# Ledger of designs, part 67: designed miniproteins, single chains, continued (3)

Each design is a single chain, and the fold is of that chain. pLDDT is the mean over its residues in the fold that is shown.

## One batch from the design tools (miniprotein)

Design m10319
Fold by ESMFold2-Fast:
Structure m10319 (fold): chain A 93 residues (1-93)
Amino acid sequence: TLSDAEKEGLSPLEVTAIELAIISVYAELNGDKELAEYNKEEAVKLLTEALGDEKVAREVTERIVKAIKENKDDLNKAIEEATKIIKEARAAL
């Protein structure tokens, strides 16, 4: 869960970015392309602030979106994968 992501040491910005990525994926699945893109770009902005690099933030956001799509029937697993992606990105900085 998102609470578990906080326990794994994610910042509020990083946790909120995961929430926005989840909203983006479900908006896209429901045919709302504008809402999907808006929430994806907001996630990129939050991760840019958290990670300090927009290119890294965009790549991380795309990886998170993909992980959520691949695990759309298991949100807890999607959140666990997103958490790992963010932690890996921070370790690479």
Scores: mean pLDDT 85

Design m10320
Fold by ESMFold2-Fast:
Structure m10320 (fold): chain A 85 residues (1-85)
Amino acid sequence: SFEEKLARLRELADRLAEALEAGDEAAVERYRAEIKELLLSLSKDEQIAALEALVADALRRGRGDVAAELSRIYLEVLKEQAAAA
């Protein structure tokens, strides 16, 4: 369900935040890839709703770096979807 995928995206965003703080580039790339793959499994409307929720969560926690990274992942999702059209 969307709710289950959103919960998983929140968990992955938290792990991404920890990896960014630690400077663990390998972990950052792994969590970026998992977030991107999960977003690609969502409809367009669900992708927007998920991104809004994740960015709001990051900003509430004072993590503008995480919000920026999530936005970059979404741009990659949009690029792949445009290439597939």
Scores: mean pLDDT 88

Design m10321
Fold by ESMFold2-Fast:
Order: structure tokens, then sequence, then C-alpha cells
Structure m10321 (fold): chain A 100 residues (1-100)
């Protein structure tokens, strides 16, 4: 899907240290995921945006986007969550606590 393509390009930019390009791709992935109401992809895009802000030392924006990712994942009813969803929630909770 187009959102996954932008996620992939964003990750490639992130690994190369091109944080501006990474943000552009992750924000585009977020827009597409929101249009498609894909909660898991919305959460992933928010998390990756948070990862970029953490790397550039913007802890306030990193915290904001990690909390948005957590909020979206928690909106998935527990009965519909996969083990991967629960692992992502736990990782985000730990990351948010570390940034406080």
Amino acid sequence: EEADKHMEEGLKAYEKGDYVKALEHFQKALEIAKKNNDLRKIARAYKFIGDVYEKIGDKENALYYYEKALEVLRSIPPEQRTPEDDAEIAELEKRIEKLK
C-alpha cells in the first residue's frame, strides 16, 4: 500500500540520518493511514515521527507523538488486539516513561 511505501522510504531516510526527509515520508504515511482509517498504520506513523523527534533532541514533540501512537493503539478493543499490538503498547509506555 502507498502508506507502507512511505513508511519504508521514511525508515530509509531515518537510517541515513536524513531526519527532514524521514519526517516528510512519515507524515505522508500518517495522512494516508488516517484517510483509510487504519489504526495500526496511524499508530506506526505516529511512533516513527516520535522516533525522529527523539533523535534530533526534541523530547517534547517525541513525547507528544508517542502518546498519540499509544492513544490510537489503546483505542483498539483488547479482544481485537494481536500480541504485536500489546508488545507495541508496552514499548510505547516504557519509552514515554523514559522521556519524562
Scores: mean pLDDT 88

Design m10322
Fold by ESMFold2-Fast:
Structure m10322 (fold): chain A 73 residues (1-73)
Amino acid sequence: MASVEEARLVLSSLDEEEIARAGKVVANYAASRGDEKAKELAKEGVEYAKKGDKEKAVEKLSEAIGRLLEASA
């Protein structure tokens, strides 16, 4: 499904601080679901956002969100 691409489009409209905040929420949600890989991806997104690498932050966080959406379907 296009879930990863849809998440990427939404996240691309945010700044790095907003992406970092969203990534923390996604990481906490992934941890609550026991999805360690999605948690790692979301945390990587937060770290890239903190470094000002918006493109990599969006890629990592959208992958985490897409993974969680597929698990919920």
Scores: mean pLDDT 80

Design m10323
Fold by ESMFold2-Fast:
Order: structure tokens, then sequence, then C-alpha cells
Structure m10323 (fold): chain A 101 residues (1-101)
């Protein structure tokens, strides 16, 4: 699977879980991610941003890898969506901790 296909598949799973997801790949290969949770909370991460933004981007990639591993293992749609919701909550908690100046 290509990196673009991986982003599209994870985006579809997160959107099925009730989130809105925007992933922007920049000319230098850096990635910006914006996630709006089902509760309307907005998370923003950038691989070429500040230290906290980069840490959030790394956490997002870890979430993406976990979702892709479940899909490849043949997990049910219900299991994939449940894990996606759990990971979104963890990412939200991390983002709140990192967003404090």
Amino acid sequence: MSREEEFAEVKAVLEAAGAEVRITVHEDGSISVEITTPAGEVLRFDTNGDQNSRLGAAAFVGMMDTILDLIRAGASEEEILAEARRLLELLLQLAKELQEA
C-alpha cells in the first residue's frame, strides 16, 4: 500500500468514527494534520512545527500504524472503529497537555 493510500484509509476510518480529518503534505515532505473530534474539539499537528506539534504528529503516526495493523490483521469494522475512537480520545488528551504554553 502506498503512503497516500494509507492516509486515505486511516482518514476514512477516523471519519467513520465521527471525526473530520485534513492531512496536508507540504513541498518539503512535512505533514500537517487537523482533526476535529466528534465533540468539536480541534487538534493540529505538524511534523515541521514546534516540539509539541512534532510530538503530536508522531502520536498521530503511531495511531495510524495501529489502525492499519488492525485492518491488515482482518479485524472487524466494529473493532477497528472502537480502537479508532479510543485512540482519538488519547490523542485529544495528549494534545490538551501539549497545547498548554
Scores: mean pLDDT 79

Design m10324
Fold by ESMFold2-Fast:
Structure m10324 (fold): chain A 80 residues (1-80)
Amino acid sequence: SPLEKKLEELLKKMEEIKEEAKKATKEEMPEILKQAQKIYLEVVDLLNSEENPTKKQLEIYEKIKKIAEETAELGDKIIS
């Protein structure tokens, strides 16, 4: 479905952002976290607009959520 493809694209982008976060300086991290949050909020909005999300769509959402949480944790460690 078009939504599933969009979610898979956003998952790929979130994975790329996490890899950037692993290599980021303290100065670069705030912008990376901002981009991660923007993608996560887009995913939440897309799923909230879907009355009957599929199991596969929910599985992709859970993967994106996990990566967003892991990226935020990386940010907390470097900014503190």
Scores: mean pLDDT 86

Design m10325
Fold by ESMFold2-Fast:
Structure m10325 (fold): chain A 60 residues (1-60)
Amino acid sequence: DAADQALQVAVDSAEAAQSIDTIQRMYDGLTAGAQQGGETVGRIADAVKQILDKKQQEQS
């Protein structure tokens, strides 16, 4: 499904990112999109946030 593929691409991109700033920008863009994109975009934003939080903890 296109939604599952979009989620996988976002997760892979966030995990591959070497910079917290890059992941933060991805999350900010997804959060802005979720205001108009509904539950699917919200799920993708939540997945990216989990990766962001994990990488921030690894750097702390």
Scores: mean pLDDT 76

Design m10326
Fold by ESMFold2-Fast:
Structure m10326 (fold): chain A 59 residues (1-59)
Amino acid sequence: MDKTIEQLVKMAEEAKKQGNYDMAERYLSVAAQLASTHNPDLAKELEAKLEEFRAEAAA
């Protein structure tokens, strides 16, 4: 599970670097949902990062 979350976060960051905010938000949203099950601290950080991505995509 932790490796899956880490991989999803990496994929989200790579998608953002390519300007693909839709995919970046999607990967980060899934990672946050998985983290919420057993790592609430990580889920909180990922939710904050997701809001940041949404703000950047809207600007």
Scores: mean pLDDT 79

Design m10327
Fold by ESMFold2-Fast:
Structure m10327 (fold): chain A 67 residues (1-67)
Amino acid sequence: SDEDILAGLEAGFELAKSLTGPAAASVAGSVARGARELAETTDNPEVAARARELAEQAEKLAKSHGL
């Protein structure tokens, strides 16, 4: 489900926060892309809103690590 995909992306973001350097940038960047895609494709507005927020947070984290 879209909710399960979102939960997986949220877990990926928690992993990214525990990493440093290029690994943190890579995982955060992947989460950001996945969350943006989910926000654009889901027909559940609550999932879309949460995915957009996650994408913004993951994009900021990726940028802080040079991505």
Scores: mean pLDDT 86

Design m10328
Fold by ESMFold2-Fast:
Structure m10328 (fold): chain A 71 residues (1-71)
Amino acid sequence: MPSDEELLDRALAYARRTGNDDQVALVRTLREKGARLVGVRPLDADTVLATFEWTEDDRPRYDSVLAPAPP
């Protein structure tokens, strides 16, 4: 499994490459909040969906980002 940091780096690069400005902003927020990877599932041969958990106002929040599948 890639580390939380590696997966956020991949998701950021993917978002920039595909013009997904919303995901660029989301990755920044997840890093600032110290979000932790809680799940990864394949969407297809080339992409995965990574789900992160973080805390806002003592409530758990979950957000998902698209990243390229590891080689």
Scores: mean pLDDT 79

Design m10329
Fold by ESMFold2-Fast:
Structure m10329 (fold): chain A 97 residues (1-97)
Amino acid sequence: SPRSSEEEREKRLKEVEKKLEEAKRNNDEEEVKKLEAFFLAAELQENIEKILRGENVEENYKKALEAIEKLLEMGKLSEEEAEELKKKLKELVEKQK
C-alpha cells in the first residue's frame, strides 16, 4: 500500500534526523556528512512526490532545489546530474500550474 510506504519513509527520515543530531553532538564529521547526504536524498524524494501530488508545490519545489544544491556541494551529485534534476523538477512544477 502507498500509505504504508509513506509511513515507513517518514519514520526513516525521523530516525536519520535523530542520528544526524547525535553525530553533530559527537563531532563525528564523517558520519555527519554521510547522514546529511542520506537525509537530503530522502527529503528530495519526498518533496518530488509531494509536487507530483500537487501538495504545497511552491514550498516543496524550493526545498527540493535546496536539497539538490547541498548534495552537489557535498559531491554526492555531479553538476550535470543536478542540472538534469532541476530541469525535471521545473517541468513537474509547470504541470501543476
Scores: mean pLDDT 80

Design m10330
Fold by ESMFold2-Fast:
Structure m10330 (fold): chain A 74 residues (1-74)
Amino acid sequence: KVQSSRYGSDLLLGIAAKNTGAIKEGIEGILNDDEVIRSLSKQEVDFLVKILRSHGLEDLADELEEKWKELNPG
């Protein structure tokens, strides 16, 4: 199961700094690990998708949402 508290803190720090590159890097890391994506909650995915869209990273937001749905069908 993802250590969501740790990665969430790192992402929140990047968001607070308004660092789109740091946010993108963090999400790309998550996208490369199916186990990490599978362990994300719906709330975590919705939060990350919202943040990605707000930073103009719509392709990454769509990829994360679709991959999470594929790994967590139902």
Scores: mean pLDDT 72

Design m10331
Fold by ESMFold2-Fast:
Structure m10331 (fold): chain A 80 residues (1-80)
Amino acid sequence: SPMQETIQKFYILSLVVDAELTLRQGQQGKASVADLEAAIAKAEEALSLAEQLNMPQSVIDRIRALIDELRALLAQQRAA
């Protein structure tokens, strides 16, 4: 239903916002490895749901870019 789809889109947005906040904290040296791993899991869930709902490509690309940035930061922290 349109209402269920709207609720699902808000849930996806909440996952993306949480992951973006963790990315910003990580860039400031304030996120742990566990925080980054949790953010990656949230962003991957958001990606799966966005693809299932056939959301605009711009939204899918934003989530993929977020996952790539989180993974790069996690790799940098694990190498230190």
Scores: mean pLDDT 89

Design m10332
Fold by ESMFold2-Fast:
Parts: C-alpha cells; sequence; structure tokens
Structure m10332 (fold): chain A 76 residues (1-76)
C-alpha cells in the first residue's frame, strides 16, 4: 500500500537523521525534558510561581536548542 511505503520511507529518513544528528537530537530531547520538568513544577506551585517557572523552562529549553544548533553548524 502507498501508506505503508510512505511510512517505511519516513522511518528510513528518521533513522538517517538520527544517525547523522545524534548529538543535536540528544540536546533537543534534553531541552524538552527541562521544559516538562518546569511545567510539572508549575502545576504544583501558585499561579504566579507557575508562570515564572514556565518562562524559565521555556528559556532553558530554548538555550539548549540553540546550543544543539550551534554544535550541528560547527560539525562541518
Amino acid sequence: SEQERLRELMEQARKELLEKNKETVELVIEGASVMVRYLGQGVLSSKEEGEELFRKGSEESNRLTEEALKKNEEKK
């Protein structure tokens, strides 16, 4: 089927991207993990504290993403 063939192609592309960009993917996952951690903490905090934690989590996640992109650019 066409859908099955497309899924296979997407899976191959994903595999190749992970293989070539493993470090970048790892940093992005780390950033997402930091964001989830701050979001979870925010749920357990006051509204004001939660908003601050959400902002901090977003900033830290963005920082890690920028670091991942920089490392990928340096690997020429």
Scores: mean pLDDT 66

Design m10333
Fold by ESMFold2-Fast:
Structure m10333 (fold): chain A 86 residues (1-86)
Amino acid sequence: MPSVREALERAAAALREGTAAGGGRVEELVVEVLEATEEEAVVRLRARLVTPSEGEVEVEAVLRVKVVDGLPVVTEVLSLEWRRLA
């Protein structure tokens, strides 16, 4: 079955894709596992993004990730914080 690491990579890919769709880029991304069971994990993402409109922005999110039909899926965004750096 997919590992928690595969679930984390999927969450990271989703953030990168969302940022790129807005014309930006991900400069820094840190992922931390807060809780893990066989079927579920809670992970914290910290990302530094460059966006065309806002410049440098820091995002911190806590996500619930679950194995669904053998695939890691982000099922819930538990928290999301957004701040502009410079």
Scores: mean pLDDT 70

Design m10334
Fold by ESMFold2-Fast:
Structure m10334 (fold): chain A 95 residues (1-95)
Amino acid sequence: SKQQELLDKILEYGGKTLDAINNKDFQKALEYFKELAKYTLEYFELTNQRSRGVIDDVSGLGLGLIDMMRQKGASQEIIDQMRDILSELLDKLKS
């Protein structure tokens, strides 16, 4: 199903983002984070899951990944791009 395909993509890009962060490959981490945000939005749009709890969970997970990037030494430019991606995702989920 499309829902299962999107969940598989979320899991795939979530794992790739974490691996890239741990390897200090910040450019790949940013690219995988963009894909993670894209598939997360598509999944919640498809399922009509727009509750405050879902938005809070997505926010917490996204901020956690950004914090890991900062702790590993990612540049402010990359951190700002990740924050912009998360902010856009959250705004679209709130609509």
Scores: mean pLDDT 88

Design m10335
Fold by ESMFold2-Fast:
Structure m10335 (fold): chain A 70 residues (1-70)
Amino acid sequence: MADEYFEKALEAHEAGDYETAYRYYSLALLEYIARGDYEKAIELAEKAAELLPEKREVFERVKEIAQKML
């Protein structure tokens, strides 16, 4: 599921649909956190912050939460 969301986010980003990309990155992050995969959540949050700098603050906050759960 999370890997599928990440793939859809990349497709949306390549199409210039940054709002859809943001939605799918967010869904992938929620799935990783929900299943306790905090290392992948941190990695994805860092990558998403680089790809969507306008949403960087949101992704940095998610990364901070995931780091506290490790």
Scores: mean pLDDT 81

Design m10336
Fold by ESMFold2-Fast:
Structure m10336 (fold): chain A 89 residues (1-89)
Amino acid sequence: SAMEEAKRKFREELRLGNEIAGRIAREVNERNPGTDEGLEELRRRLREEAERLAESNPMAAEVLQAFADMNQGILNIIKKEKEKKEKLE
């Protein structure tokens, strides 16, 4: 049925989004492990892939956008922690 096909496509797109996010994260971590620059590159690349897939694979795009937003949250936490450490030194 059309509903079963839609459900299958939904699952495939979720897997695609997760696979792309994982690949980008691995590539960035291999070059810039634990750096602010690496986290900024990861966020940028996730958003670029989300924009590219928005029309053809909207669910995959949403997954990638969610990871980009989460990564921005992590960057904000790291920035706050660095500021706190500078005040203690």
Scores: mean pLDDT 80

Design m10337
Fold by ESMFold2-Fast:
Structure m10337 (fold): chain A 80 residues (1-80)
Amino acid sequence: SEAERRVAELREQIDRLEKAATSEGGKVLLIFDKAMEALLEHPDDPGVRELLREAVERAKKFDSPIAKTAAEAGEKLLDS
């Protein structure tokens, strides 16, 4: 389906960001940004919502004020 293809393409993009970034902080922020953008474009796609939930949980584990703020913003969008 279109939704399945979208999620597969997003996971490939996330995998590329994972390989390109050299630090956990960089990975967390780049992956979060990609997932957030995808949710804003496709808010009702359950696979996209799952990707943002995964990005939020990863950001919550990273000890950074920027990552914590990003996680809070992501949680608010998921609750909408």
Scores: mean pLDDT 84

Design m10338
Fold by ESMFold2-Fast:
Structure m10338 (fold): chain A 92 residues (1-92)
Amino acid sequence: SEVEALLETAKTSTDPAVVAAALDALIALNTEEALEAALEACEYIIENSTDPELIEVALEACRRILELTTDKELLLRAIGLILRAIGKLLEL
């Protein structure tokens, strides 16, 4: 699916511009599946990357999801990832 392809791109690319474009595309779809996929990619980036620019891209994507969704589970997940990303950026 388009969602699966964008998720794979966001998780496998090391280029912040490519990752940002993939996350922006997922968020633009504005479906529960696409927003969940964007959060999965952000979680993966925050857990596995040491590149502050990639972590900043993930942080910004989580902020955008927070503005778009009224789903309590997605809101809480986005907030948790934002806090984790900020914590990691302070350690880098």
Scores: mean pLDDT 88

Design m10339
Fold by ESMFold2-Fast:
Structure m10339 (fold): chain A 80 residues (1-80)
Amino acid sequence: MAMKELEEATELWNKNREKIREAILNGDVDKLIEIAEELAKQGSPFGAMLLSILKEAVKTHGREETSKRLKELGLQREKE
C-alpha cells in the first residue's frame, strides 16, 4: 500500500540520512549510488527516486562533474 510504503521509506531515509549526508559532502557518487540501490532493493520509493536522479546526472554530466556538484550542494545545505 502506498501509505505503508511512504512510512517505510521515511524510516529508511532517516536511518540512512547521516550516511547520505557524508557521501554528498565527500562527493562520493559511487557510495551514494550504492546507498540508493540498497534502499531501492528494500522497496524504498525515495531510494528508487534518488538512484534514478543520480544515474541521470552521471549520464548527462559525467561522474566527476556530478561529484563536484554534490560537494557544492552538500556544503550549501550544511550552512542552511
Scores: mean pLDDT 72

Design m10340
Fold by ESMFold2-Fast:
Structure m10340 (fold): chain A 94 residues (1-94)
Amino acid sequence: MEEEREEVNRQIALDLIYAAVVPSDEIIKKLREIYDALPEEERQRFEEEFVEMANKYDKEILDKAKSPEEFWKLQEKYGEEMLKRAEEFLERVK
């Protein structure tokens, strides 16, 4: 019951991270591949770290972007940074 609810919430959280911060389908695909490659016990920690990161980046984009062009550039930049950190996370845990 509680576990099923958490499972659904986790999938929604990941989808929100990808949709909110990462405009590139290619980066989204790579992030999903990294998540799927993670050991099950490490997935919760990954979700926690990346939800916090996504929320921080969303706030920074909203605070810093003064034009549509700046908004897109910041989304691309933070998407790439998120992918890099996801790769580093996977390398640490295998």
Scores: mean pLDDT 68

Design m10341
Fold by ESMFold2-Fast:
Parts: sequence; structure tokens; C-alpha cells
Structure m10341 (fold): chain A 75 residues (1-75)
Amino acid sequence: SKEQIKEELLEKGKREISAIVKENADDPLKAVEQVGALIRKYATEARKKGLSGEEILDLIFALQQHYMEEMKKIL
């Protein structure tokens, strides 16, 4: 249950981050702002769905890592 929720949030979050980076390839500052807002939204949803603080922190770090990797591909 919780493991499935974490997986679904991570997969969806990564997909949305990739879309944001692609859409804002010419404006990295706009990408940073939108990704930050998205990560906060997903962390809030994870908390509401009963994920632990450690699980939420893991989710945040994984989404931030994915954002950095996606940005490196276009630079």
C-alpha cells in the first residue's frame, strides 16, 4: 500500500519534472521555480497519504536528483 503510493508519486513526479524541463529549456529559472512548486505539492500529498518523514525526504531527494539529471541532458 504505502510502497505502491511512493512508487506512483515518484513515477508521476519524474514524468511532470521531465515535461517542465522540456517546456522551459530556454528559461532555466522558470524551470527551477516550477519544479520547486511541484516537489512541494508531491511532498504534501505524500504526507496526507500517510508516508513517514523519511519516506517523504527520500521522495524529495529522488525528484530533485531527477531534475538535475534532466537539466544536465539539455546543457
Scores: mean pLDDT 86

Design m10342
Fold by ESMFold2-Fast:
Structure m10342 (fold): chain A 67 residues (1-67)
Amino acid sequence: SEEELRRIGTVVRLYRLDKGLSNEELAERAGISVGTIRRIERGEYRPTKEQLEAIAKALGVSVEALT
């Protein structure tokens, strides 16, 4: 749902800011384009399972924490 995408995006952004990372730094750590990270954080893109796992690893959290 759109609500789920917005929730995922908000949680990713909050963890990223808590770690002091820019969009560019999170993108580099996760191996995902900065444009995709920005779209995920805006709730405009549903990340794949592999992308969620990469983001979770980059942020030092579980995948469950992002969803």
Scores: mean pLDDT 89

Design m10343
Fold by ESMFold2-Fast:
Structure m10343 (fold): chain A 76 residues (1-76)
Amino acid sequence: EAYRERILASMEVMLEEGVAGPSDPEAALRTAVEAGISRELAEKYIKEMEKGGGVRVSLTASPETIRAVVEAARAA
C-alpha cells in the first residue's frame, strides 16, 4: 500500500507539472503494475490521457476523473 501510494503521489505531482502522461505511457503502465496498481486501472488511466492527444489531455483532464482513478487504486 505505501509503495502504491508513493507511485500515485508521484503521478499526481507529475500531472500538476504537466509532465505526466502520453510521453511515457508504456513506462507509466509498467511502473504502475510493478507498484501493485492493477493493469486494468492503469490502462484506463493511460487511455484517458491519450484520448485528447498527449500532455494536453493530462492538463485538460478533469481533476475529478484523475482523482477517481487515484482513489480507486488506493482503495484496491
Scores: mean pLDDT 52

Design m10344
Fold by ESMFold2-Fast:
Structure m10344 (fold): chain A 62 residues (1-62)
Amino acid sequence: MSKDELVDEALAEAVAESTTKKELIQKTADLLLKKGLISEEDAEKAKSSDEDEAAKVISDSL
């Protein structure tokens, strides 16, 4: 699967499992980390940041 397909799959799973923007970001970071698309450090930064900063961290890590 391509990198873009893995990202899309992770986002779809996160959306299905999440009810808030913060939860969506946390789930997305966990799934991207599990798939090896971001580092453990970047996943932790995303989870501890606000929604806008978390999205930037994830985007910059891809």
Scores: mean pLDDT 73

Design m10345
Fold by ESMFold2-Fast:
Structure m10345 (fold): chain A 98 residues (1-98)
Amino acid sequence: MELSEELKKQLKEAEKLIDSLPLSEKEKESLLKLVKFLIFRIHTNSPEISEDELDTLLSGLDLSEENKEKVRKLVEDLNSLENPSFEKLLELIKKYFS
């Protein structure tokens, strides 16, 4: 995976946000893996995640069914945006997980 300096900064910011959320350590780790993937997709101008991709990602994550549903809603909201950005992704994370 080729990482730009800007992408590395965004990954660190996402890590700080997720660490502040009222989630278990396992769920924080799983959510961080997903969010890093979403940040990468935004950076490569391919931010839309198909249902098949999302189901594959969620199957590998240690999240409760409630939090998996929150992730599905977050991705649906992100996919509905004309111009998805890192800032909007952080807002959606706060919306569903704060």
Scores: mean pLDDT 81

Design m10346
Fold by ESMFold2-Fast:
Structure m10346 (fold): chain A 84 residues (1-84)
Amino acid sequence: AGAHVYAGLMHIGSARDAIGNGEPELAGIHAEEAVRHARLAREQGDTLGAESILKQAQGVIDRAYELDPESPEVERARKLLEES
């Protein structure tokens, strides 16, 4: 995997940890970064790596939204994912 796939997966891991700790704002921040890295991976031709990160980001964003549906950080991550 390229550097962006690696970075995206690390942010997914951090987002899942934040969900487990009841920190939806932090989960949203890490999910947004994961989506940004997925977009960069796609630009470098790693379509399968990018798609995997985006699917995982959707799952963590959905869980963060369940914890705090009014979080601006979760909303930013959700919008970026919808644009991707």
Scores: mean pLDDT 88

Design m10347
Fold by ESMFold2-Fast:
Structure m10347 (fold): chain A 74 residues (1-74)
Amino acid sequence: SADTQARAAALRAQANALWVEYRRLRYEGAPRAVVDATLQQLLATIDQLLSLETDPEVRAALEGVRAQLEGDLA
């Protein structure tokens, strides 16, 4: 539906913004708590994208990114 497509587009934009912010914070040596908070927001946004995504190839790519980012929390 158009609503689902609009929501997915908004979530993709949010995920991209959070990814850029996460990388910037790591590059600048921001406190661990700030980096982890941004990473947790990014993971939550990816989970929302996964709930809307029906393409198996796109889902696999998102799950791969999610697993990599979860590793960064450990």
Scores: mean pLDDT 87

Design m10348
Fold by ESMFold2-Fast:
Structure m10348 (fold): chain A 71 residues (1-71)
Amino acid sequence: KVEERLENIAELTALLRNKKYEEAEKLVKEKKMSELEIKTAKAIAEGSDDVNKLTEELKKELGLETGPMSS
């Protein structure tokens, strides 16, 4: 499920970068994405200075260390 959450964030980021806002909203609702996941995807899409901070907070929420995920 953690891999699915990261995949959802990546898909949301791609949709936001391509200005596909309706598809982005549908994905958020369908996958029941958290507020932190949505904020992280938006920050990545916008190239925000908060990307690193939000990514670390997200990893904490998901119970991940700073290293790569193991399935």
Scores: mean pLDDT 75

Design m10349
Fold by ESMFold2-Fast:
Structure m10349 (fold): chain A 61 residues (1-61)
Amino acid sequence: TPLEEVLRETNAILDTLDPAQREEAETRGGEVFERALAEGLSPLEAMRRALEVVREYHAAL
């Protein structure tokens, strides 16, 4: 499913990060996910927003 695809991509990126970067990315991604759910977005849309945050950490190389 689309949700499973987003989750797989998110975890794959997190696995490439250093432990400190991973912890920060997980924290910020989680905050964005919870905020999106509070705003009434679907779990899929909330997870896509969290993935965008995680991608920023990967891009910062």
Scores: mean pLDDT 81

Design m10350
Fold by ESMFold2-Fast:
Structure m10350 (fold): chain A 84 residues (1-84)
Amino acid sequence: MDLEKGEEHREKGREARANKDYESAIEHFKKAIEYYTKALGENDQKVADVYAELASAYEKQGKKEEARKYLQKALDARSKAMAE
């Protein structure tokens, strides 16, 4: 199921991040966002949370522009989730 696949990829992303494998973490967090968006819609709190984790992984790589981009997506999704 898309929700379960999203949760699996989020967990793998967190594990990769803990191992300082930020490239793998980014890949898994992007997959988690795809599956959560299919299951819950783009303006869900879980999607917002994974955007924030993705931004953190980019920041750890020193990719500050990408980190800022995904942090903004997290804030936008969170704001819209609250409006629903």
Scores: mean pLDDT 83

Design m10351
Fold by ESMFold2-Fast:
Structure m10351 (fold): chain A 67 residues (1-67)
Amino acid sequence: SAIDIRELSREEVEELFEKLLELIKEDPELAEEAMKTFGLSSKEELLERLEEGFRKQLEEALENGLA
């Protein structure tokens, strides 16, 4: 089943995201595949893009909870 961020605590979501970043840092093949998928030329850009995506998801979840 797809992961449902709404069912997870903020801490659990952050932990999963950190684990994903660690996997990408530790696995050069995974990092290369991800860079190709996003059309990026560096690991720095990949990590920034992933952080931005996580922040956006968290922000949207908070906005929807407050609306």
Scores: mean pLDDT 66

Design m10352
Fold by ESMFold2-Fast:
Structure m10352 (fold): chain A 124 residues (1-124)
Amino acid sequence: KPPAPPVSDPTRPPYRSKGLEWVKNVVLAALEADESSYFFLFPPDPDLLQLPDFYARVPNPVDLSTIKARLDAESFQSIQEIKDAFDTMFAGFRHYVAPGSRLREDMDRLRAIYDAGYSKAPVD
């Protein structure tokens, strides 16, 4: 499958909100600081993961560094787009984790930190 185009519309104004600042400064920081984030800190490398079909199976793969780069570039247009990016990250990596593995437990732990962070986000 061809990679999906980047989520960017140059005709739309940059999105800024209290929720966006909370995600950048609290949610993302908490995820990066937790030991369970080790697999999500950098973009997936198909050669290191031995997954030559990774991009065919997971179009627009995301990781914490990709989300952080998009936040820093002000390329997100809503809180929903940020949530979709995190959901894409977790769904993509779930393809390669087995129940009962350390990686699965780390993924579930990281998802719980993410969910808790969003539950505390300020409403704009």
Scores: mean pLDDT 67

Design m10353
Fold by ESMFold2-Fast:
Structure m10353 (fold): chain A 62 residues (1-62)
Amino acid sequence: GPSNSATNWLKLFLQEGNSSKLRAFLLALGFNEEQVEALVAKQDNPEELERELAIAYQALFG
């Protein structure tokens, strides 16, 4: 579904390693600062990042 595509896109964007651009982007999407920092902190762990992205996405859109 659309959520899977969005999550995959965010995952690819996070792998770029540019935390400043990522923070600005996630805030623009409606994530709060706490959620943004949790996602940024997981950039080096793909499995945890995927879990956190799924939780944050569901909280925002589910």
Scores: mean pLDDT 68

Design m10354
Fold by ESMFold2-Fast:
Structure m10354 (fold): chain A 68 residues (1-68)
Amino acid sequence: YPLATREDMRAITRAVWLTAIRNGVPLEELLEDALKSSRETQFATIEALREAGHDEAAEELEKLLGRP
């Protein structure tokens, strides 16, 4: 249930995924895990990937989400 604003939850999720990316977790593994996660987590993961410089992987995840 709601603990914080959507922005707060997104920031927390982004920080978690950004840490995983910085630790060198393979992008394909992160994409697979993100696809199994909630839509909010998927968006936070996309932002974390872009922040880490993996723009192509972020775009791939957006395409896999498929629908605006």
Scores: mean pLDDT 72

